# Designed miniproteins, single chains: the designs that were tried, part 15

Each design is a single chain, and the fold is of that chain. pLDDT is the mean over its residues in the fold that is shown.

## One batch from the design tools (miniprotein)

Design m518
Fold by ESMFold2-Fast:
Structure m518 (fold): chain A 65 residues (1-65)
Amino acid sequence: SEVERKLKELEEQMSKVAGSKVEVRLKDGTIEVYIENASVTKYTAVAIMAIGLGFELGKSVKVYE
């Protein structure tokens, strides 16, 4: 699935940006992003990436610390 592929690629990119573990999951049409202990700057960068992909895929996004 194109969606599954993009979510996996995004998870890998987000983990690199955060410098920590990031998990991306699709639950009931919503993209949920879980970020382990990131600075405000890194968290913001990951959140922007998540929102951008959510817009591209037509899905809601929620970002958790």
Scores: mean pLDDT 80

Design m519
Fold by ESMFold2-Fast:
Parts: sequence; C-alpha cells; structure tokens
Structure m519 (fold): chain A 65 residues (1-65)
Amino acid sequence: IDINEILSLLNKSMSDEELEQLEKLLREGDVASLRVFLTELKKRSPELKKYSVGEIVEGLLELAE
C-alpha cells in the first residue's frame, strides 16, 4: 500500500476539522470509530474508492507507530 498516496488523498479530501477528528481517533486507538469515519469519507471521495477501509486504517496505524 502506498501510504504517501493515501495521506495525500486524505489531506485533499478532508477539512481541517475532519483531520483533527481523524488524529483524535488514531491517538485513542478507536479502530471501530475510525472505520465508520473512513466509510463515510469514502462515500463522498471518488479518489478513496480504490482503497478499502481496512487498507486505509492499516496505513494510518502504521504511520502512528
């Protein structure tokens, strides 16, 4: 998975408020809420449709390590 491409797409697709919410969920390790958040984001972002929610979650958690 190209983690840099995922990050670029997330930054382009999300507002600053959404990025703060994403960072909070990552900090809390709330994977269930992260999956819900990313599922809703994918509905409105065609660029993210090529990645599964699981692939995005895995990439983000790898960066948080």
Scores: mean pLDDT 76

Design m520
Fold by ESMFold2-Fast:
Order: structure tokens, then sequence, then C-alpha cells
Structure m520 (fold): chain A 64 residues (1-64)
């Protein structure tokens, strides 16, 4: 399952969030492009948890 999240975060905050997501969800692939995160989650349940984390960080999340 693929998620695209547009964030209000700066480069440092994005790097921290990417590391935290990779640590919590080691099977998920997390990529950063500018202010946008692209996440490939191995399960729908992990995708929903990741979406909640991103939305709490102020991100606008779309399923692709």
Amino acid sequence: MKLVAETPLNDVQLAVLKKELEEAFPEAKVEVDGNTLTIEAPTEEQAEEIKEILEKAGAKVEEV
C-alpha cells in the first residue's frame, strides 16, 4: 500500500520523522522528496498506523 504525505515540516524535521517511521516500521519503505513523504507499507494495518502518525504531524495524506 502506497501513501503520499505533503508535510509542513522542514528538512531536519522530515529527516527525524523518516528515521522514526523506519525504526517503528522497518518493512516499510520511506522516501523524501522536498516536503513530501512517499511510504510503501507492507500491510493495510501498518499503512493506517503510518497515516495517523503523519496526520498528527500536520501532513495531508493520500492513498495511491
Scores: mean pLDDT 82

Design m521
Fold by ESMFold2-Fast:
Structure m521 (fold): chain A 65 residues (1-65)
Amino acid sequence: MENAEKAKEEIKEIAKKYGVEVEIELRDNKLYVKVKGESEKKKQATAKQAEAIARIAGLEGEIYY
């Protein structure tokens, strides 16, 4: 539980740094992250970071951008 909350906060911080928005849902031990923004490059960078964060937290990551 704490790992999932920490992962969500880390993903939100990265999204803020890149100037993109994220929608995060935890379902069946899987983290769903939707990245929204105007820059494809920044969305892709955020998506890669989010996937790594989810994996480190022991969660399966499903990332969309």
Scores: mean pLDDT 81

Design m522
Fold by ESMFold2-Fast:
Structure m522 (fold): chain A 65 residues (1-65)
Amino acid sequence: SELEEYGRKLRPVPSPLSLEELDEAIALAREALARDPHNPLAIGLLAEAQRVKAKKLAGEDERLP
């Protein structure tokens, strides 16, 4: 499933997911939660994607020049 695929791509450091792909993962997780608010895959994906996005914005998931 797309939720599981995004979850796998969030595991490496640095994550291969771009900020755009992370926003797509967040949107997908929110859509899944709108349909089933108790979906554990969607809850986990939302939390992890937001965490990785925060790290990328802080420069922690990227190499310094």
Scores: mean pLDDT 73

Design m523
Fold by ESMFold2-Fast:
Structure m523 (fold): chain A 110 residues (1-110)
Amino acid sequence: GAEEARKLIEEARELIKKAKEAIKKGDIDTAIKLLNEADRLLEEALRLAKEEGDKELAKEVIELAKELLELAKELMDVAEKKGDKKALLEGIGLALRAIGLQFDAELVLK
């Protein structure tokens, strides 16, 4: 329900915050793990928001999906500088999922 979706969104925010710190420290493996978990939580929160037609929760998912996309881009930049092709591919995957999540959430607003 809506309360469950809010808890998932709050957990995703904390993971995104931790991922941002991991990127600053150059801990790319930790950042990838945290961003993948945040994406999973946001996808579940969006599923619950769709079931209830909760446009406010969908708006919060859009905002966090945009943050996820920006962090995925930062991750890709760091991976390129380090020559870490695996981390670069993980960042591309995260960016594509974040874009998809934003589009899916925007459909709830109609």
Scores: mean pLDDT 88

Design m524
Fold by ESMFold2-Fast:
Structure m524 (fold): chain A 73 residues (1-73)
Amino acid sequence: MEDDKKRAEELIEQAKKFQQILEDAGLTEEAEKLKEAIKEAEKLVEEGKYKEAIELLTKAIAEAVKKANEEAA
């Protein structure tokens, strides 16, 4: 629970990097979904809802990773 703001900000940066990786891999739909999750998380961080931002980003990144791994036979 300590450093929730820092964790949320770190997850936003990780998600942005992963979005770029998905775009480079041709997974444009997955990249767009992650981009929308990042925007929502940034709004939550601005509202001080760091735990909600962390949960949203963690789920979105996990779903994107799962999809990327399914494509990498």
Scores: mean pLDDT 80

Design m525
Fold by ESMFold2-Fast:
Structure m525 (fold): chain A 66 residues (1-66)
Amino acid sequence: SRAEQWARIVEALRLITREGLSLAEVGERLGLSQPTVSRLLRSIGDLPYSEVSARAAAARAGESVD
């Protein structure tokens, strides 16, 4: 789902910016290939972390729960 895609993007950014992991290490943690992680990060361009996080929250709010 879109919420899951945004959750992966947020987690990948957190791992890189807060924990200093490489793209390969992020891929191992998320179960994705390094090229997939690189593509996800390139897709957000110059968006600040706060905007990426807000979009992830909005996508989650649009998902069916319970």
Scores: mean pLDDT 72

Design m526
Fold by ESMFold2-Fast:
Structure m526 (fold): chain A 79 residues (1-79)
Amino acid sequence: SPLGEKALLKTTEFMQKLQKEIDEEVARRSAAENERIEAEGRRRGWSQEEIEAAKRAATEAVRAAERERIAQKAAQRLA
C-alpha cells in the first residue's frame, strides 16, 4: 500500500530526528562529566585506556538515566 509505505518512511524520519535529539542531549550532559573524568583520571595516574573506558561507562550511564526518565514520565501519565 502506497499510503502504508509513506507512513513507514515518515515514522522512520521522525524516529531518526528523535534519536538525534537524544544523542545531542546525552552529548551535552556527558561533556562536563567527561572533562571531570579526564582531570580526575590524570590526577590519579590512570592510563589513557582507563580514562577512555571510564568516559564510555559514564556516557552509557547518562543514556540509561535519560531512558529511565522518559519511562518514568510515561508511567506517571498512566497512573
Scores: mean pLDDT 78

Design m527
Fold by ESMFold2-Fast:
Structure m527 (fold): chain A 60 residues (1-60)
Amino acid sequence: MKREALEAMYEAINEYLSLKEYEKAVEFSKQVSELIRQGRYEDALELALKALEEAKKKKA
């Protein structure tokens, strides 16, 4: 869970950066990092996967 949350976060950040949505990348990074800091890895993973899905949708 922790590793998966970090990997999904990294992928979502990279997708937002490739779309030049820097503000969304910063917002998202803060939200996921806070959940990870609190040990809420399942919530962090869910948020990261949702963000990755939305970023890929914008690319299409």
Scores: mean pLDDT 77

Design m528
Fold by ESMFold2-Fast:
Structure m528 (fold): chain A 72 residues (1-72)
Amino acid sequence: SPREQVKKILELAKKAVEKKDEELAKEALKEAKEFREKFEPSWDGMSEETREYIEKVLEEAEELAKEALEKV
């Protein structure tokens, strides 16, 4: 499910911060970008609640991954 996929991206970003791992951080950002590209065409078909959840989780993952990259 889309919700499960964004949770996996968030967990990857969290691991990047914990380990100060540049490669994991880059992977998390790449997966977030690919997820947005894949699901933005279907955005209008999703409930507002689902879209808000996905956006919030993706933004959190992207910020964590950026934080990890700044700490390398």
Scores: mean pLDDT 78

Design m529
Fold by ESMFold2-Fast:
Structure m529 (fold): chain A 68 residues (1-68)
Amino acid sequence: AGAADLEAALAFLESLPDFTPSRVGDDTIVARHTGSVERLIGAALRLIGDFPALDVSVSGDTLTVTAK
């Protein structure tokens, strides 16, 4: 569970021009953001809403998504 959601979340982040997502291990995506803080927070909230099976956290310019 969560693997398909993780791949969908990765594809979503790859579709956004301001994000540089990277897969770290089997259950985690780490994405750097170079745009505005508002855009970063908006993307995090969208992921939380669309992928409730995933944990989403923001630290500085970095978005981390982990399968539960």
Scores: mean pLDDT 78

Design m530
Fold by ESMFold2-Fast:
Structure m530 (fold): chain A 96 residues (1-96)
Amino acid sequence: MMLEVEMQIGVLAVAVAVAKLSEEELKKILEKAKEILKDDKEQSEYIDKLIKEARSIEELEELIREIAKEDPEGALKILEALNKALTELMKEKEKK
């Protein structure tokens, strides 16, 4: 449902803000999310669009909302992959 998409977008936005991620780091998260979804061709194509078009977290949120209007389940999978990619990136930064 749209409520679940909005909640997950909110979680992602808070996580990005807390981590103080740059545009460059946001692109790295998108690339990791694409790798996570590489076996799902349809979702991987959505991620490619996000990599090309999203310049900020706000633009990413708007693009995900547009995807959710056509494919809410796909949008949730993308958000789950983005959250997993963010978690992995944060773990890499903490590794000494």
Scores: mean pLDDT 76

Design m531
Fold by ESMFold2-Fast:
Structure m531 (fold): chain A 60 residues (1-60)
Amino acid sequence: MEKARELIEQAEEALERGDVEKARELLRQAEELLDEEELRKNAALLSGLEIRIVAEEIEK
């Protein structure tokens, strides 16, 4: 679904802006919209974003 991919892009933009909370919420919404097959297809990208969000939260 294109909407989920758009949310992923918005999450990356929020993360670049330092808005970790917004990035996390956008990523969560994207994961909810993805079908099981699409979730698997984008697993590496989603995992990468989650790792980056967690790293930012640890650093503040």
Scores: mean pLDDT 75

Design m532
Fold by ESMFold2-Fast:
Structure m532 (fold): chain A 55 residues (1-55)
Amino acid sequence: EIEELLERELELGVREVGLAVRLALDPSDEEARAELDRVAAEIDALAARRRELLA
């Protein structure tokens, strides 16, 4: 269901921006860095799945 994938990607993108702002204010925030890495990986996985469905 491509609509669900797009909504999830948007949600994760907003979260990614928030985490990037946190890291810009406190570069030593290891929790924010770990969460940002996780969110980025999920975005990549969803983008790959969407590409597969549209091929």
Scores: mean pLDDT 80

Design m533
Fold by ESMFold2-Fast:
Structure m533 (fold): chain A 106 residues (1-106)
Amino acid sequence: SLEEAKKLLEEGKKLILEEKYEEAIKKYKEAIELAKDDKKLKAEALTNLGLAYYYLEKYEEAIKAYEEALKLDPKNKVALKLLGDAYLKLGEEEKAEEYYEKARKL
């Protein structure tokens, strides 16, 4: 199942490049289910799920996905920066700066 999760994650990334965000979300959700016991792979899939939501301008869903990724991998610099970007889109500049600073200190 981990090899299937990795394949789905790569398929999702290709769909993002093609701007097929809803299809990418489906692939990432399947990858998350299959990666259940692999914290690093699950965190990567959650980070990419958040990015797909972000491109669809679903910023609250993006934030939730990034926060779940950070619970599994608290030093994920990419997820911290993306969480800052999502808060900026919601006009929450102080929260965005907090996450950018946390990412910078890693």
Scores: mean pLDDT 90

Design m534
Fold by ESMFold2-Fast:
Structure m534 (fold): chain A 89 residues (1-89)
Amino acid sequence: PAPARIELVDARPASLRPAVEAAVARLNAALAAGVPFEDALREAGITRFVALEERADPATGVIEVRAEVTLEIDGEEVTAEVLLRLTNP
């Protein structure tokens, strides 16, 4: 199947939004290159991904996921709560 496209809707705390946005961009680049999702997370610098809530729109196939994401920044782990939109073509 075609790789999912991931869009960042929200990130908390707001101070981590630029780091999360950069990680999502790396994740999308890896997925577009055909890297499997778990390996793409590692390439993006995401050390932990925990889905808290999922909402699927059956009419569009769009899935919104609220998740906790842990990033490694300058050798330290930081955790953000994110809202992501997943679109499968």
Scores: mean pLDDT 79

Design m535
Fold by ESMFold2-Fast:
Structure m535 (fold): chain A 74 residues (1-74)
Amino acid sequence: SYREKAEELEKKAKELEETDPLRAAGLYAKAGVYYEKAGDHEKARELYLKAARLAERAGRPDAAASLREQAERS
């Protein structure tokens, strides 16, 4: 199911937060897309915002801005 895919991606993202924050941000964003498809818009927004914070800390304000916009649409 979409929820199961989202949960797997979120788990992988958590494992990478310290070692590869940009990859973690990408995985959180992908998990957010699957939560949206599962109808969980609140969880999707939370993950897009978390991804945006990680991207910003990693020096990617362009990616962070895009992710915040995605959160607003969810």
Scores: mean pLDDT 87

Design m536
Fold by ESMFold2-Fast:
Structure m536 (fold): chain A 63 residues (1-63)
Amino acid sequence: SPALEKAERQRRILDILLENGPQSVREIAEALGLSPATVSRLLREMEAEGIVVRLPDGRYALA
């Protein structure tokens, strides 16, 4: 289902941030084999949910 696919992708993003610390949209997209547009949308949703924060340099980190 689309919701399950979204949850799996969000989990993979969290794992990357846990392992590597703050990451750019490009770095996350490269690691997951997803488009930067897809990763940017997921990160914006996760930020709205309070799961991640966007840093002043444009990288994302765990909230």
Scores: mean pLDDT 87

Design m537
Fold by ESMFold2-Fast:
Structure m537 (fold): chain A 113 residues (1-113)
Amino acid sequence: ATRRLPARGRVEVEGEATLSSDNKTGKFKGKVRGELEAAGLGRQRVEGDFEGDITLVSENEGIFEGYFEGRALDSGARVRGVLRGKVKLEKISDTKAKVTGEAEMRGVVELPL
């Protein structure tokens, strides 16, 4: 059995976006690090991977929404959820940008029983 505890917090995201030909959208993949408050466990340091979509607001700024999968570092518990945030983009090539930012995460910490 698995116990699922609601968790939320702010996390840092870093990765790479593959931009659409019109430079209005992109697909974003990378790493997440941060802290979540988990019901019944308190503050949890988390790390993992995410993927999602970015909508460009300007040449150097976007809004992203995606999915996170990773772990709580102190417990080893599985963590998964949804990310929403604002990111900054630095163009590396015509189709790729380095992306950094902060996101709000909402999800669950899964403990084995």
Scores: mean pLDDT 83

Design m538
Fold by ESMFold2-Fast:
Structure m538 (fold): chain A 63 residues (1-63)
Amino acid sequence: MTDEQKQEIVKYVSKAMKAAEEGDKKKAEEYAQKAIDIARSNPEVSDDSVAELERVLDEIVKE
């Protein structure tokens, strides 16, 4: 995975967290999905790592 792709995942995770804190669950879900899609597009990221990211982002969106 490139450093640029890692930074994009972190950026979208941060945006998802901020949207969730602001009560915008739809935006939080959209940003969370973008982070997951970037992780899934990278062959170096295992399915287990993607599942862990999905779990963390689901918890953020629910709160």
Scores: mean pLDDT 77

Design m539
Fold by ESMFold2-Fast:
Structure m539 (fold): chain A 81 residues (1-81)
Amino acid sequence: KLYTPEEIADNDKRFLALLEKHMGPLAAKLLAEAQDAILNDDEERLKEIKEEAEKNLDPETQEKFFAYVEGLIEVEKLRRE
């Protein structure tokens, strides 16, 4: 199925709301920022976001956060190949 920009934005909004419920607002915000950095190939910003997560999130939330970020990187890599 082809997704419109509006459908993608709506899906991202729903995903972010679920992340806030399960991981808290800071982790959800950082993940949204990480997704934006990945889409824009902003490696410096992605590194900064990962460092902020390591400093401000508890270990359990960090594990989930980094798993999601890795998944986003893999999806973007496959999309470009």
Scores: mean pLDDT 74

Design m540
Fold by ESMFold2-Fast:
Structure m540 (fold): chain A 79 residues (1-79)
Amino acid sequence: SNEEAVELGREAIRLGLEALRLARSSEAISLAIAGALLGIGALAMVEFGIGSAEEALETGRAGLELGRRALELARRDAE
């Protein structure tokens, strides 16, 4: 649903920003930015009616996955 896509997009942005605060490597920074941008993309798709609800949801899920990976890597790099 559009509501779920928005929730996933917001969480992707949150994780991406948290990863950026901890990031020490170019890889962690790149993944964090990509996750946050996909999260913003999911929000924009819902707000402006770009694509389908399914495409917005997939974009949000992709952003969330990249944000999670970025945060894991950033935390590892910070050790």
Scores: mean pLDDT 88

Design m541
Fold by ESMFold2-Fast:
Structure m541 (fold): chain A 110 residues (1-110)
Amino acid sequence: SKEEKIERVRRVIEDVRRLKEAIENGQLTPEQAAFELARLSVELQNLIDELKDLPPEIQERLHRLATELSRLAVEIIRTGKITPEQKERILRVLDEAIRVLEEALEYLES
């Protein structure tokens, strides 16, 4: 239903917000951060597959974000660390994910 789709997007937004808070406050080891970024990447890909009625532009933006999150996860695993520059990149990607998901939510509520 429409309500189930809205609730699904809201849940993903909350997952992104929690991860952002954990990264911002240094609560995760590099390994844990990489795992959570990879998990979020899969969750965004699953969301695109579940919400085929989203505008193509939103689907493409979510797909690009999922790819970037996956690449950041791989980079962190390779280096075993999160540099200040990598942390800034992660936070920007997570902020963009929240914005795109909020646009998806507005579309579904219209």
Scores: mean pLDDT 89

Design m542
Fold by ESMFold2-Fast:
Structure m542 (fold): chain A 57 residues (1-57)
Amino acid sequence: SMTAGQLSQAGIAAYEAGDYERALALFEKALEVAKKENPKLEELAQGQLEGLRLAAA
């Protein structure tokens, strides 16, 4: 299984490629995984999702 960090890196790569739908899906998956790992990772993933929502608006 992928870690939250791995999913976040994949999400960043998708975002840089301009694939915002894939990036959002990957960041949402990262948040789900982060809830099991570390509060700081969960907070980081939440910030990434919020930033992506603002960029998509």
Scores: mean pLDDT 76

Design m543
Fold by ESMFold2-Fast:
Structure m543 (fold): chain A 59 residues (1-59)
Amino acid sequence: SKAAGLAGARAVAEDPSASLAALKAAAHEVGRITGDPRLREVLGGSREAVRAGVLELAA
């Protein structure tokens, strides 16, 4: 399920129509799976910063 969760989060981040709420939900899922502390900095940023962080951390 870890690989499936990361793939799902990445799919949201790859969708150019994804809302900020959807991107933040994807970021929280990546944080739950990976435990990466960089997630806190990503969540404080812009919509595109959240997207970029999800793409980086879900790779």
Scores: mean pLDDT 78

Design m544
Fold by ESMFold2-Fast:
Structure m544 (fold): chain A 73 residues (1-73)
Amino acid sequence: MEEEYRRLAEEIAKKAREKGASDLAVNAVRTAVLHYGKTLSPAEAARLAAQVAEQMGDTKAHEAAREIADSLE
């Protein structure tokens, strides 16, 4: 439920920070999961976060979200 999406958002955010993503990109991927992703499956929410990171041009946040999305499939 909401706790699952909060955990997913924090997992993606943590991995993005570890890869050196910007604070702006980290906050954007967290927001994508928490506000838009909760109407999707966890894997789809992670893919949405990857798309948001790609649109921002943050390759580190994109890689983090993509790796987590792939782990959920």
Scores: mean pLDDT 82

Design m545
Fold by ESMFold2-Fast:
Structure m545 (fold): chain A 86 residues (1-86)
Amino acid sequence: SHKELGEKALKESKEESEKVYKEVKEKLLKEGASEEEAEEKAKEAAEKKKYEILYEYAYKLGLEAGLSEEEAKEKAEEIAREETEL
């Protein structure tokens, strides 16, 4: 949940995913993609970036809480997937 990840992880995931969305959309439009194609690909890239950041934070928090690498990975995957639509 949001509470478990902390404000820093949620803020960073939002800011970085918004950057990726804008960058990917602009790049694809410059390369001749349609607005629809650029939008869809930018959303996919933004969600993947959000997943990556939330996963890394959740994994680290799990390890710091004393979970094994396997348990920390499973919990990180669960939390990151809950917060994204990948």
Scores: mean pLDDT 82

Design m546
Fold by ESMFold2-Fast:
Structure m546 (fold): chain A 61 residues (1-61)
Amino acid sequence: MEKERLKRNIEAARLIAETDLSVEEIAKKVGYESVEEFNKDFKEAFGITPEEFRERVRAAR
């Protein structure tokens, strides 16, 4: 994964943990044109989809 894409996905993970923004809104905020591309890159970076990460964060609260 390119360093810039990794940086965007790290910021996305932070936004998922710290905010109640939807996955679609977070994708847009970190510069993705499509949620599908965002889901693919996030899973490459973290091993799980953004939605699965959201559910794990919610379960831990």
Scores: mean pLDDT 80

Design m547
Fold by ESMFold2-Fast:
Structure m547 (fold): chain A 67 residues (1-67)
Amino acid sequence: MVEELRQEAERLRELAKRVREGTKKTVEQLRKEGRDQLAEDVEEQGKKMVDSLEKKAKELEEKAEKL
């Protein structure tokens, strides 16, 4: 159970990292194309998704630590 919570938290952190990297690459590409407003929207959406994933991972890590 503890190992399962830690493994799931690790998976969420890895997913958050991939979302962050993908968002950065997409934003850079959109800005190069002159699509600044869309780049800002993608950046904000990506940040919210990363924050949500990192928060969930932290909750799982805290639960694993208390068990």
Scores: mean pLDDT 82

Design m548
Fold by ESMFold2-Fast:
Structure m548 (fold): chain A 72 residues (1-72)
Amino acid sequence: AEEAAREGEEALKKGDNATAARYYLKAGLEAWRAGDLEKAIEYLEKAIEAGKDDPAIKQAAEDALEIVKEKK
């Protein structure tokens, strides 16, 4: 999760919002699988924000966030 989040942060610094959204989505899903619901929510929200110009990634992050919040 931390590795994917770091890749997302680096992509944001380069202005690559689509790549950042993809890595934050990955980080959120990995945190969720690890049982870290707080980090999963944090990373999925970052994926939604970065993915505003990529409807597919934004939708995937929103769907995952809804499931994570229901399991919290």
Scores: mean pLDDT 80

Design m549
Fold by ESMFold2-Fast:
Structure m549 (fold): chain A 81 residues (1-81)
Amino acid sequence: MSKEIAEKVKREAEATLAALPALAAAHDARALLEGAIRHLEGLAEKLRKLAEEGKLDKEAAEEAIEALRRAAEALRARLAA
């Protein structure tokens, strides 16, 4: 099974989390954070489907989904603060 997509998505989630202080400090912080959360949630949904279909390495998919969830949770916490 391919794990390259999951690895790329995991890196994207980690990059988004690293960018959180800049996103939170931006003029349009709410819109940027909301957009980022929707994007991360969409990626997690796609990875879940691919893993369920056996088209994606399960372990790599689980790691990527966890990274996406952590990033989305951090962004949501900032949005609520």
Scores: mean pLDDT 83

Design m550
Fold by ESMFold2-Fast:
Structure m550 (fold): chain A 82 residues (1-82)
Amino acid sequence: DELEKELKELEEKIKELEERKKELEEELKRLMEELRKAGDDIDEITRLIGEILRIIGELFDLEREIEELNKRKEELKKELEK
């Protein structure tokens, strides 16, 4: 029962991170579109590139966290199958 509770909490955490990942992917698409529209506005381009790099960094961190949690989830599932 405790392992089932931990598994459920872990699955909920993974869902939250996957939702956040989708939000960041949508934000990235929006910023890429704004960058395309910026033309030769160097100040705007610089700002947008900075935001894009920040989002990319956050996406890498989220993907790593999701993978670690999925690994933990598989460990818990294997314990429940004993």
Scores: mean pLDDT 83

Design m551
Fold by ESMFold2-Fast:
Formats: structure tokens, sequence, C-alpha cells
Structure m551 (fold): chain A 92 residues (1-92)
């Protein structure tokens, strides 16, 4: 499956509350060599695990998303997901 198609199918599953299905698609998207697709897949994995109540995994994926966004020069998204990881870590 094309990584972009995996992201779109995962996002649709996430919107429908199908978190385990969404996670499988986002994990497939991580096989992409594109750092843009990886950044997006990591933040969406963070959202999916947060919705499942797995705050430790959610924080880990949000940190990975922040690192990729920072490497891409996307400081706004890097700060957003770094802050989200910090907020979740305070609840663990």
Amino acid sequence: MHPLEALLKGANALYQGKYDEAIKYFEEALKSPSPYIKATAYHLLGVAYEKKGDLEKAAEYYRQAADFYESLGDTENAEKYRKKAEELEKKI
C-alpha cells in the first residue's frame, strides 16, 4: 500500500473511533522514506494511543513527531507535540 494511502485510511479509521485499525495503518505509513509522512504518522499514532488511554505510548509518539517536525524546520508543530508529550507525562 502507498504510505500516503495508509495515512488517509488510518485517519479515516481514527475519525470513526477504530483506534487499533488506525494504528496498523499509521505503522504501515512509518515504512515510508519520507520524513513528512513519518512526522504525520508519529503524531497520529500519539493521538490514537491517547484516545485508547495508553498515555506512555502516546507521549513517546508525540516526542518522535516533535523531533521529525523540528528536523523539517516545522517549529510550530514541533512545539505543539513536545508540549502535548509533556502534558501527558505529568498524568502518568
Scores: mean pLDDT 87

Design m552
Fold by ESMFold2-Fast:
Structure m552 (fold): chain A 69 residues (1-69)
Amino acid sequence: MAEGKKLMEKGIEYLKKGEEALSQGDIDKAIEYFRKAEEYLEEAIKLGLTAAKPLLDYVKKKLQEAEKK
């Protein structure tokens, strides 16, 4: 159970880094960080942390918006 929480924390950390990269205009770096956030949040959900689903949806939306720019 501790492992799932650590994965969710990592997902949130990379989501914040992705948003920071976007604010700096570094779209490529933002996409890389958002993809890492997606991977960590998907693993947290596989471990039973369904509370991570809204965060994963948000990350996927941010990825789609960044990739269309």
Scores: mean pLDDT 82

Design m553
Fold by ESMFold2-Fast:
Structure m553 (fold): chain A 70 residues (1-70)
Amino acid sequence: SEKELFREAWDRASEEANRYAQELFKKIKEYEKENPDLSKEEGYKLMVDFFAEFVRRFDELFRKHYEELK
């Protein structure tokens, strides 16, 4: 059913996006460690950019898996 295909695409996208997010977050933490003078505003921007990239990657992965399962 379409609901099963949607759920499978969502689950696959979630697993891949979560792994991607973990690697991306690790890179952000390494960047913060190498830039100890980072302002609170700059740190906030890094987190906003992180969430924007996570959402973009999730959408890309979901669309890919959903089309492949159709």
Scores: mean pLDDT 83

Design m554
Fold by ESMFold2-Fast:
Structure m554 (fold): chain A 89 residues (1-89)
Amino acid sequence: MDPMVYLEKAKELLKKAEELLKEKKYEEAIELAKKALEYLDKFQTLIGAPEDIPLDEPISREELLELVKELKEKAKEIIEKAKELLEKE
């Protein structure tokens, strides 16, 4: 599978997790954000592997690793926020 597919799946899951937070579906938001972290870990492993792994995007490996780092922090923020809101409700 193209490594970029994992990145796209992670972005889709994070977007849906944000929508679930707006709908007050906190447990579902946490589950999707955790799933996004799994896909980001798979993507990071693949692009951090030997240079013979092809990338379809004209983006540097360094830029992709920074993007993954930002998306992982966003996923963690969604999880913490949903967890706090769940404990207050």
Scores: mean pLDDT 75

